# Designed miniproteins, single chains, continued (5): the designs that were tried, part 28

Each design is a single chain, and the fold is of that chain. pLDDT is the mean over its residues in the fold that is shown.

## One batch from the design tools (miniprotein)

Design m16944
Fold by ESMFold2-Fast:
Structure m16944 (fold): chain A 81 residues (1-81)
Amino acid sequence: SLEEEIQAFLEKYKPEAEKLYNDPSVSEEEKQEFLKEVFIDYLKEILGLDEEEAREIAELLVANKPEARERLKEALEKKLK
């Protein structure tokens, strides 16, 4: 199920995210770059998006753009056939 895929994905990245966010030497830019790469992997692995579409949506998500929600909805609808 989608819920199981999401949970497995989050557990895969949680240890790395916790290490990164607990390291005071890591800059905000490095944290945002990590978050963007995690979103790209999620969109590709879980939603089956291509590289270019995944990158565009991940950039919108990290930048907290209002268009991110609409793009995610469109991507999910494509995934559900």
Scores: mean pLDDT 74

Design m16945
Fold by ESMFold2-Fast:
Structure m16945 (fold): chain A 68 residues (1-68)
Amino acid sequence: SSMDYTQDQYQTILQAVQMRRDGAPRSQIFDILSQTFSPDRARRITDVLIASDDVTLDTSIATIQQQI
């Protein structure tokens, strides 16, 4: 498969991105990602989402919704 993530992983990322867009803190984003990803990967994804602006988050939501 040419897909970088599983469907469950895409759904978890979508939830985390939506929570970040709604202003959720780092701890809640990490907790959601930790349901599907290893701690190291969850931390890296959390760091990217915390550093992302609203435009980047909105684009990510639209892109991920096309994968699930």
Scores: mean pLDDT 82

Design m16946
Fold by ESMFold2-Fast:
Structure m16946 (fold): chain A 79 residues (1-79)
Amino acid sequence: LREQLRAAGLSDAEVDEVLEAVRAGDVDRALEIFDKGLERIRPGFLAEATAAGADPEEVRRLWDRQAEETREAIRQAGE
């Protein structure tokens, strides 16, 4: 989970907050922290990928898929 959160572009502080919420059994809080982190990162990721020649639609699909896979990992870790 930690590596997956870091791969998504979350800061060490944000990763620690998500993991603390998961440890406390507060999956809703962990997802809220993760989603706020993604909202901050998303514009830069899309701009960089597009500048590198990626199709904007494909980049959005990849982003959404990886975000959902990470949300699922958070839900599973909180069980």
Scores: mean pLDDT 79

Design m16947
Fold by ESMFold2-Fast:
Structure m16947 (fold): chain A 71 residues (1-71)
Amino acid sequence: STKRQIGLSLLIREVLELGEVTAAEVERWLDALRDAGYITEAQAAAMKAEVRALGERLTGEEVAAILRRYL
């Protein structure tokens, strides 16, 4: 495993414990992950589109499912 993969696994675990979050918060978080080099620009754009499609609020399980699909 790479350092990035370990970090992403820990982030997914943390996200599952958040409960409910807003789409705007998730989008800002995805932008931060892209800027830090954890995900590509294409992955960030695709994940943000799925976040927007789910509405204004998401569960940690929904966010984790999106992350697992693209990572």
Scores: mean pLDDT 76

Design m16948
Fold by ESMFold2-Fast:
Structure m16948 (fold): chain A 64 residues (1-64)
Amino acid sequence: SIDEKVHEILQKDKVTLEDLQFLAAILGEDAREFLSETFDVSEEEIEEALKNKPKDIEEHVKKL
């Protein structure tokens, strides 16, 4: 489930770009602030995640 994957990502010592893209799709406009505060990642990695969000996850979240 989405919630289970979010919890798994939050437990990681280091997140991947795919993890950031997944979280960006879920958080929408709040993603930039959350990702920068929660993870030790560069602004460039955050921008890349925001540009390439998985549309399937975005559509699923809109139904929640």
Scores: mean pLDDT 74

Design m16949
Fold by ESMFold2-Fast:
Structure m16949 (fold): chain A 74 residues (1-74)
Amino acid sequence: MVKELIEVQIEGAEAILKGAPQEEIDELIKKYKELAEKVKDTVLDEEELEEIRKLEEELYKKYREKAEELAASL
């Protein structure tokens, strides 16, 4: 579920960057809130936390690369 939460954040960012309709953004916000509610009650061990950190690093790396591409194209 935590991976899905991160994936929804990526989709949300992409939708905003593409200028998607507010309705699509609102649906992604709802998805995020529902997943966040499920994740907050999840007890994670150290191994699972390490996997999440790696996914977050990949997400940040992709965001940074995408931001650099967008900055270069502006």
Scores: mean pLDDT 68

Design m16950
Fold by ESMFold2-Fast:
Structure m16950 (fold): chain A 70 residues (1-70)
Amino acid sequence: KLEELRAQALALADAYLPTLRTIKDPSERQAELDAFAAALKEWLLSQGLSPSEAEAIVAEVRARVEAELA
């Protein structure tokens, strides 16, 4: 189940990348990424993950998105 939730989180991030790329202002893009990450963390916690498990997945998603936007 943890592996399934991680795969879903990464797939959601990949689906959200085109939307983030339409935001031309870097500060607005960072704010949208922060909002997405916060919503993702709440969703992972609601699925029964521990705070440390949720934070690890959110950190992985953030790193992936930031690398793709660089």
Scores: mean pLDDT 82

Design m16951
Fold by ESMFold2-Fast:
Structure m16951 (fold): chain A 71 residues (1-71)
Amino acid sequence: PEVVLGDPADEALRRFVAGVEAAGGEVLDIERTPDRIVLTVRMADDGTVYRVTLRVEDGKVSDITAEPLPA
């Protein structure tokens, strides 16, 4: 489904993805629910895979958690 209205969380997600790619990383997966957005990203530096969780409350990012995943 396409979002017609500007969603602050959606724009934050887009910026985050662009930042990861600009740093030489790669976005491997994106899971979206109404309450959170979970990204799996690979860093070019070490090949480390991170799970980044953006908690969404009322259309806004309320919390961000990033943790390394085992390969």
Scores: mean pLDDT 73

Design m16952
Fold by ESMFold2-Fast:
Structure m16952 (fold): chain A 80 residues (1-80)
Amino acid sequence: SSADEKYLKKAKEVKKLFDEAVKAFEEGNVEKAEELFEKALKIIDEMLKEETDKEKKDEIEDMRKQLEEKKKLLLEEAKS
């Protein structure tokens, strides 16, 4: 299904950006990590706007929550 293909492609891009953001934090580059997290969140927001299926929308919202939570935890660690 073309809709599933589009969803998977964007989900994969979000995961890639998330992994790169975590790696940037591990390297001490907090600014780059924040930029990468913001890019991932922007893609999630686009996915939410385009999605009409409730179950997939709920999955995207959960993904957004997990990313926001991880970003907050990493920023708190960097501050400590």
Scores: mean pLDDT 80

Design m16953
Fold by ESMFold2-Fast:
Structure m16953 (fold): chain A 83 residues (1-83)
Amino acid sequence: SKLNEKAEQRARELLGNSSPLFRFKDSAIGRGDENAEVTAYRVSAMVLLRELGDYTYQEIGEVLNVSQSKVSYVLKNYRKLLA
């Protein structure tokens, strides 16, 4: 979505490095299909909102129109892939 695209762009500008977000996409799907791109955008938006705005999982869910449990699951797996 456009919100996810803005989150990705802001993460790149703010951090000067979006490699972790792309690495998560590759690790999560590993096939380079359409679903992998959607997952990358969703993860990028969640990570940026958490780091840039210090949003809670509930607030991120409300902004992105996803459940709080999905936000928690994504952010938990993202951190494991980078650790």
Scores: mean pLDDT 57

Design m16954
Fold by ESMFold2-Fast:
Structure m16954 (fold): chain A 99 residues (1-99)
Amino acid sequence: MEEMIERYRRRLEQDYRVAERTIRKAVEGKPLSAEEKKEVEAVASRLHEMGLLDNEQKMLEAADLLGEAALKATNGKPLSEKEAEEIRKKVEEAMELAK
């Protein structure tokens, strides 16, 4: 049981790194690779599912914003510094709630 909790926490840390990478690439106007798109879609899907199960609006909002960042990175439309900071804050809040 303790190993499952540790694996869950390590997964959340990895998901946070995927989110940060996506936000950074979106700010830089760099497109995501096919692999990176799958990774961020999986992270957004997990946040959305957790938000629905726990009735936690912050997780749902973070999932939607992360999806938007991935789309902007893919289409070469850069995020503003303000948009990036707002997305980062919401993702950090959602990941903290998931701990």
Scores: mean pLDDT 76

Design m16955
Fold by ESMFold2-Fast:
Structure m16955 (fold): chain A 68 residues (1-68)
Amino acid sequence: SEMKEKYFEKAVELLRKMFELAEKRGVRELKDFSEEEKELAAKAAIYLGKAFDAPEKGEENAKKILKI
């Protein structure tokens, strides 16, 4: 599905932004991620859920990421 491919592309873009911000700060562990970096990861989890036809799982993973 073309729509699922677009959701995957959005997730990859968000993850790239997150890693770019974390790398600039010298951070490599999830526990040390900033709130902005966690928000990007959470949004990526939602789009990954949509890309793999598991939106509820994506939302669950996003909530878990934001609680780290």
Scores: mean pLDDT 83

Design m16956
Fold by ESMFold2-Fast:
Structure m16956 (fold): chain A 89 residues (1-89)
Amino acid sequence: LSDDLIEDIADAAAGVAARAALESGFSRAEAVRIAKRVYERVKELLREGASPEEAAEAVERVLLEAGVPEEVAREAGRESRERIERLLK
């Protein structure tokens, strides 16, 4: 993967995570912190050759660790996987 594509994927995943956090009642500042954590984790995983599935699982995991409800975190993971798969075409 190119560095530009990895960054685009990480940005997309971070955006999904921020929306999920906001929908779950987190403040804007908290959502930004969660999104940055997702961005860095997804970027690291993709640079190490991780699959789209592993990157999407990381989104779900970060959201769960932040206290986002399981159903919302799972949906964010699913949406992230679909967006990542589209960007890889």
Scores: mean pLDDT 85

Design m16957
Fold by ESMFold2-Fast:
Structure m16957 (fold): chain A 77 residues (1-77)
Amino acid sequence: ALAEQAAQAAEQAKQHRALADQYFELSRRLFEEAQRGVSADAGEKGRQYYGLALLHESQARDLEAQAAALQAQLAAA
């Protein structure tokens, strides 16, 4: 029911936030490698992972909003 859907959305949001954090950290490490000149493509890979981090952050926000809306419906019922 609504409580289960809200809990599921919240858990999925947490998973997307964890993935975003991992991709942000990976991107940061790749940009550090690019700055040190370790790899010619490190900067490009860093940008790709930064994009993935932003995508997962956006999905987390949408799922958090969904969970909040479902919780509001439960409170109104």
Scores: mean pLDDT 86

Design m16958
Fold by ESMFold2-Fast:
Structure m16958 (fold): chain A 80 residues (1-80)
Amino acid sequence: MTALVGMSGPTEAKEGETITVSGTVSGAPAGTPLTVRLFGEDGSLAATADATTDANGAFSATLTAPKSGTYYVSASYDAG
């Protein structure tokens, strides 16, 4: 099954601005793959990044805003 780790928005970014997403997934083994997605205000997919959990369940991913605007971030993994 797929578990949503978190979703945030709205967040404002300028063109070329770096958006860093970090979090912790409780109970996930080290190396659990995560997909981080950045959506524009119109719901279009603006960017994606892959991440993996470490031994503490922590992860981080970096996304770049393709244009100035309002964005929404989601992170998800397959929970089994």
Scores: mean pLDDT 74

Design m16959
Fold by ESMFold2-Fast:
Structure m16959 (fold): chain A 59 residues (1-59)
Amino acid sequence: GEEREKLLREIGETLNAIGTAIDLLLKIEKGEITEEEALALEGEAGKAAKAMLKEKKER
């Protein structure tokens, strides 16, 4: 059914966002971009990176 396609699409989008966030975090760690510049990028990628950074600080 279309519900399965929707779930797979949502999972794919989430995995892509996580991958982009990891790439952004690696660039920050290498000093290629600043944390603020990464958070200012496209909303989805910026939100993912912000969430990961916040979780690390609260840990």
Scores: mean pLDDT 69

Design m16960
Fold by ESMFold2-Fast:
Structure m16960 (fold): chain A 83 residues (1-83)
Amino acid sequence: ADNQKAAELKEADEKYNVGAYFSNDDYQNLSKLPPSQFVDEVARRLGYGTSQTPFKNEEELMANVTKETHKAYLKELLKIHNA
């Protein structure tokens, strides 16, 4: 199950080509995080969020993501993680 989720996360990264550049180990670790921590970590890799004030929820995160391709990517990752 974990290996399959990591593979699906990698495919999403390749599909959207947003420059997150996760390693296979990163995908394995991300698949194990709670959804809120997972999305926050991915957003930081894309240049969103702060180390001092993480986003409170998915809605707040999406409101701060300015690129539509990044929003689509994050929504797809959440769908994969929650499946």
Scores: mean pLDDT 68

Design m16961
Fold by ESMFold2-Fast:
Structure m16961 (fold): chain A 71 residues (1-71)
Amino acid sequence: PLSEAEKNFIKVAEELAKKGIKALTPEQVLAVMKEVFGMSEEEVELLEKAMEGDEKAAEEVQKWLVEKFLK
């Protein structure tokens, strides 16, 4: 099964597609996470590192997403 972070990424991609935006580049995903999900600068930096393959950053992002979206 997909992690909550991966499901959230897909959900953001679907929202962009509904608006006619084929925007699944990392920079556009970061912008949407900031605007739609309200990520702080610190959280955006963690998301950036997680997308680059940083396991520690991915763990922190998953924790943030679980707290924000699982509830």
Scores: mean pLDDT 63

Design m16962
Fold by ESMFold2-Fast:
Structure m16962 (fold): chain A 89 residues (1-89)
Amino acid sequence: GGGKMVRALEAILKVTEEQQKRIREVGEGLGKEIADGAVADVGAGGYSTGFGLGGDQIFREGAERYPELRELIEEAGRRINETRDKVLK
């Protein structure tokens, strides 16, 4: 139903925004380009997941591109996937 899908999207986007804020806070110490890029990759993965397309490849490629933030990007992907699975149950 449309209502369940809208609630799932809203929850996934909220968690995505929270993970983007965490990555930006840590990434600011590493430089603007790294922070902006990692935040954008996590956003893309979260939005892809929210629209039912999955985000695992995007999170993996982001972690490979920004190894200094790898653990935070991997944690973001995990939390986003857990949120998706919980809301779509």
Scores: mean pLDDT 85

Design m16963
Fold by ESMFold2-Fast:
Structure m16963 (fold): chain A 85 residues (1-85)
Amino acid sequence: MEEETKKEIEKLLEEAGYEIIYYKPGKTKEQQEKLLKQLKTALNSDGAKNVPYLFIGSETDPSAGELLAVKKEDEEMKERLLKEL
């Protein structure tokens, strides 16, 4: 796991009011950087302000990595997402 990428993800999510529920790093550095870029894009969109959770990943590419994050104050959503994992 690339600790620097995980810390950057955690910081971006914390600043946006989210916390990590699940993080699986991509198999390559390029995939890890792609996931980080996707997260930054999602957090910079107006839509991101209204979503209770964020999922970033690929159903078709198991090497792409996955991120699941939830609003820090939404305990019900956190429990639901943890139950699904």
Scores: mean pLDDT 72

Design m16964
Fold by ESMFold2-Fast:
Structure m16964 (fold): chain A 100 residues (1-100)
Amino acid sequence: SVVEEALELVRKALEEGKSVEEILKIVEEFASSIPGWSTASLLNELMAEAIKKEDYELLKKLLEGYQIHTKASKEEVYTLLSGIAKIIGKDPEEILKKLS
């Protein structure tokens, strides 16, 4: 799966201490190499997987990368997070508490 391969790459980058900008570049390069994917769509799927796995350290970096890529406000990014959480059957407030 594209999402599984990208998840492994960004998780490894996080463990190696890579910056948000370096992680974002990995997502951008991966999305660009595969037809039908955008950086934003891949970031959305990676955020969903991070929530499912309760990997809040990765989720935090992905949210920061999304904000850099889209230039979205903090409020817009948190609206997106809330939407993703609801779709996968998770409470957005519990996730926000873990990100604090």
Scores: mean pLDDT 86

Design m16965
Fold by ESMFold2-Fast:
Structure m16965 (fold): chain A 98 residues (1-98)
Amino acid sequence: MKYAVAAGSKDKKKVEEAKKYMEKLGLETEIIEGEYPVVVGVTEDEKKAEEAFEYLVKMGLSTVIVKDGKVVKAESGGEQESIEAGGLAIKEATKASK
């Protein structure tokens, strides 16, 4: 079973920083380019997924954990841009968790 952690933001620098942190934790990472770039990190280790999620949330990113196509945790801002970024993060994490 795979845990996919994804975070989206209009701020590409924050998304790139998130990728670096997840790589340090040993997650397999990818950035999906777009108006709201999304980084996805995949791991079989629940503890690493939770640690990545906590860090990305502290960065202010719309962040989600998906396991086997189901959202386990989500944090998003109340602003329109944060909602759109969160939706894209859920979509990409759902694909990666399969």
Scores: mean pLDDT 78

Design m16966
Fold by ESMFold2-Fast:
Structure m16966 (fold): chain A 87 residues (1-87)
Amino acid sequence: MPPMTVEEYRELLKEILGRVIEEAKRRGLVVDGKISTEDAVDLLVEVAKELGIEITREGALRFLQTLEPEGDGTISLSKLEAEYESL
């Protein structure tokens, strides 16, 4: 298969993040404005798979760490929303 372009990657990442944010809110996973890193990883992997993208749990975790490197096992919902808006 041809390699994904940076543009295709950006569009897919935006769709993944949008669905992750929506699902986190819908499932009641947001506590004190935060979602657990484990729940965020699970949602990233699940949503990516629905879009035909295979990502590893380690890859999802690394991505979340770039958004909140000071994280204590949680990720701020506002950080996910800011990343989504920046794409």
Scores: mean pLDDT 77

Design m16967
Fold by ESMFold2-Fast:
Structure m16967 (fold): chain A 78 residues (1-78)
Amino acid sequence: MKSAIKLQLKLLKAQEAILKKDGKKYNKYLRELSKIRNEPVSKVRKEVEEQTKRMVKAGVTLDQIENWIKALEEQLNS
């Protein structure tokens, strides 16, 4: 359970970085995801970008993503 929450948190942080256009943080989280998933950064990048586009089309906002990040961080630190 804790490992799944950590993975979801890193995915959300990568998606937040895309929406904020923060390339440094985006690349950091992609490398961390690549290591955890044991997959190439290029594959992880494509999947994260495609997932983020689908979320935005579904009406998910940057504020919602930031709130989800805070909730998961609080859950991990409890």
Scores: mean pLDDT 82

Design m16968
Fold by ESMFold2-Fast:
Structure m16968 (fold): chain A 64 residues (1-64)
Amino acid sequence: GLTSEQARRLVELVQRRAGLPPEAGDDAAVVYNATGSREAAEATLVRHGASREEARRILEEAGL
């Protein structure tokens, strides 16, 4: 699962990206903790309006 630091970084990165709702980061963290899957977390960010490439970058910057 995500560390507290990785979860915080993910939420902060989502909040800094224009056009994504603030809950997108928390939703992606919940999905990653439940599945262990970066692909599932990427799909969660894409559902909230991120491109696939942007979602991947956000997760990589968060340490996933």
Scores: mean pLDDT 83

Design m16969
Fold by ESMFold2-Fast:
Structure m16969 (fold): chain A 87 residues (1-87)
Amino acid sequence: SEVERRLAALREAIERLEGLDLKSEADRRFLDVLKGALKAIQSSPDPTPLLDQLRRELRAILADPELSALFSEEVRAVARELAEALS
């Protein structure tokens, strides 16, 4: 299903970030936020609006130059790929 595809993309993003040496507090918090989002989405009887909200939040962060500058290029790349996969 589309929900299963989007959940797989979120899990892949988390696994990719866990494989990186995340040095900044912002990068580590971003990983924790994605892990929390995955847990909330998996526990929800209706995951679609939560997936749509996550996509909007990722795009909003990436569109804001001040917010996006808090993250490493590696984290920004994962966020861009995830936002695209959640479309």
Scores: mean pLDDT 88

Design m16970
Fold by ESMFold2-Fast:
Structure m16970 (fold): chain A 75 residues (1-75)
Amino acid sequence: MTREVVLSAGDRSVTIRGDFSPGGTLSVTVTIDGETKSDSVAMEDLIAELGSEEAVLEAVDAMAARYAASLAAAA
């Protein structure tokens, strides 16, 4: 199922969009200080790391927030 999750904090944003079905692919787009970085991740890889498709869906918002914070700390 196609879904989009967007988190924003000041000049930072994280967007995760794509097919959250098994075999689907997600696009992760992060914007910090006007710079945009995009990457893609397979749902099967996330399911392997988190143990289930439901865990991926539940953790999406928290994962996006941690990703944004990690990137901000590295910049």
Scores: mean pLDDT 66

Design m16971
Fold by ESMFold2-Fast:
Structure m16971 (fold): chain A 74 residues (1-74)
Amino acid sequence: SDRELAAAALGGLVASAAGQEPSPNAFAPEVVEAFHSLSEEEREAVVERAKAAIAAAGGDPAAVDEVAEELERL
């Protein structure tokens, strides 16, 4: 379902931005497939939610943009 895809993509973006550098080999296949299965509008919404989550945790929301760019390249 789209809800499950959005949740998987959100979780992957938050985990990557919080503690590991963006790398194609660092992403679970489920996260890559979930991100690519979303529309442009849904991906933007997921990225915005990930940025809010990272900022709330005291992290740098700009890291989410870098992770999202790497996921789009896969």
Scores: mean pLDDT 72

Design m16972
Fold by ESMFold2-Fast:
Formats: sequence, C-alpha cells, structure tokens
Structure m16972 (fold): chain A 58 residues (1-58)
Amino acid sequence: HMVTPEDIEKVKELAEKHGLTILGAAGDTLYLASDKPVPEEVLKEIEKIAGAKVKVFL
C-alpha cells in the first residue's frame, strides 16, 4: 500500500518520457508535476506500476 523507492525507480523512466517530474510520495499517493495536460492512459499506467494513487500538479 505504501510507495517504495523501488516503485519510484520503476516509474521514473516513464514519467521522464512524458515530461513529468516526480515530486515525492506520501503513504499510498505518488505526487507528480507537469507543465501540460497528461493523457489518462499514462496516469493509469503509472498507478499500476507504482501500486499507488497518482496526483498531478499543473
């Protein structure tokens, strides 16, 4: 249920590919930043890999 450092490493390449910055994680939530709208498919993929909820700041 909690995001681990290994989960962050797994999503890092995918996040960077889509112009997302990883801000950090707290509990079951991964926090990302983006300068543009992110496709829902990308967010769902990150959620699946991390096993966590995703929140994106624009």
Scores: mean pLDDT 77

Design m16973
Fold by ESMFold2-Fast:
Structure m16973 (fold): chain A 77 residues (1-77)
Amino acid sequence: SHALDAEQAARLEALARELEERLRAVEGVLSARVRLVREDDGRYAIHAVLEYEDSKRDEVALELERLAAEVAAAVGL
């Protein structure tokens, strides 16, 4: 289904908040903001904006990819 109900949207928003907290806990991350957005095709997308130490760029990028994959798998995105 391309449409999600309010309960599923709320669950995805809670997961976005959890992802934001986990990203903020990563060594070298200075700030993180995660938002849930609905795409034109009815899919949800997670948008993350991070400020981090340049020396930790690769480590943060790998952790972001891993967390995004975990969230996508958990919610069937």
Scores: mean pLDDT 74

Design m16974
Fold by ESMFold2-Fast:
Structure m16974 (fold): chain A 127 residues (1-127)
Amino acid sequence: DPARLERLRAELDRLEKELNELKEKFLKEVTERLKREEEYMKQNNSPELDQRLSQRLKEQLSEFIELDKKINELVKEFNAALDAGDFERALEIIRELLKLAKEHQYPFILKAVQELLDKLRAALDAS
């Protein structure tokens, strides 16, 4: 069905645009965060800084581990959907990853979304 393939490609194009907008937003937010952290470091040379950094790193590591597990599960489901020719399910999984990327904005999530978008595009082009 040519109409089905065109709908899938149009949806893929929309998700790629959403990812690019998210990447631009992430770059702006990271730049502003780095400026704030630089200003804080210049103003606060105290022993409490090491304890606050240690606690923040532990919290970030915990979040990273949970996100990595969730992403790995979604990637497995995505690969199974591609193997089954279920491109609609593959698109749903990419949307779930984009939601995680919007909530957390870690570079590894953005990379995972891009890799799945690239794989789905290649699969559609091979069809």
Scores: mean pLDDT 79

Design m16975
Fold by ESMFold2-Fast:
Structure m16975 (fold): chain A 64 residues (1-64)
Amino acid sequence: DLSVPNSVRVEKFEEAARAGDLDAAKYWLSHLSGDNQVTVPAKLLTEGVITEEQRQDLLSNTVL
């Protein structure tokens, strides 16, 4: 997974979150840059793709 560009990892995270696959979303989120681990879930919350509860659960998986 480290061979995959960060932009592709962001795309995979958004796809997983939009599909409701939160386990896959957590996996991809942990491989994003630190800024993207915060900003991308916040963007999805604003767009109504995820709930605040889901955003908190996703953030609990970050290593920042």
Scores: mean pLDDT 74

Design m16976
Fold by ESMFold2-Fast:
Structure m16976 (fold): chain A 66 residues (1-66)
Amino acid sequence: SSMRQQVIDLQNQMGFAFSDQDLDKLLQIRDQLVAQYQKETDPEVQAEIQKAISAADYAIEHMEQQ
């Protein structure tokens, strides 16, 4: 689905932002994932987005610890 592709694209962007030490970009990606989560009604897709948000939170926390 288009939503799954958007989540995959955001996860890929998150990986690049983490490698680049771009905290502002990680925060932007997190906000986009939260917005997608709020619009999604399919529980399976919501679970995938929730996992992506958790990964973004981990990346943000890890950058702050470095």
Scores: mean pLDDT 81

Design m16977
Fold by ESMFold2-Fast:
Structure m16977 (fold): chain A 61 residues (1-61)
Amino acid sequence: MTPLEEEQLKHAEKRLKEEGVSEELAKKIAQYLVDRVVVDSLEQMDTALELSKETLLKIFG
């Protein structure tokens, strides 16, 4: 995992946890976004989370 991917993963996990998502689900969703969605910045990660959060919670929850 690159330093950028690690930073994106932690950022996504933290944001999801702050919104009330469990640590286990937050890790699964964040890993999915890093592995499957083309995100080159934290801004793109935030956009992906806003657009897909509800759908991803239904898939992984």
Scores: mean pLDDT 71

Design m16978
Fold by ESMFold2-Fast:
Structure m16978 (fold): chain A 116 residues (1-116)
Amino acid sequence: MEKVKEVEELGEKALKEPEKYLPKLVELLGDENEEVRKAAREGLVELALKKPEYAILPIALLLVHENEVIRKEAREIVVELAERDPELAMEIVEKASEFDPEIAEEVREEIEEVLE
């Protein structure tokens, strides 16, 4: 199966069994292929919107991740969430502030700029 289609299918599976499939979507945010990273990001956005209780902490941890590519993809996730569910996006930023208040403030400012 084409890797992008595999990631899209993985996103659908994560909606049914988030504990089993969410870690694999997180791993794919660091993939070398931009289309694979985008598909994983889209899967995490849908998971956060449908089952926020499983997504808030994992996405908050991605915002403060050591890998720059993963942090960039996580910021895009939160920006997309801010346009669809601004309260959820702010909950994720608040959770991230427990780990890194400076990064959380930068993300908050980016969200506020997008919502203007």
Scores: mean pLDDT 85

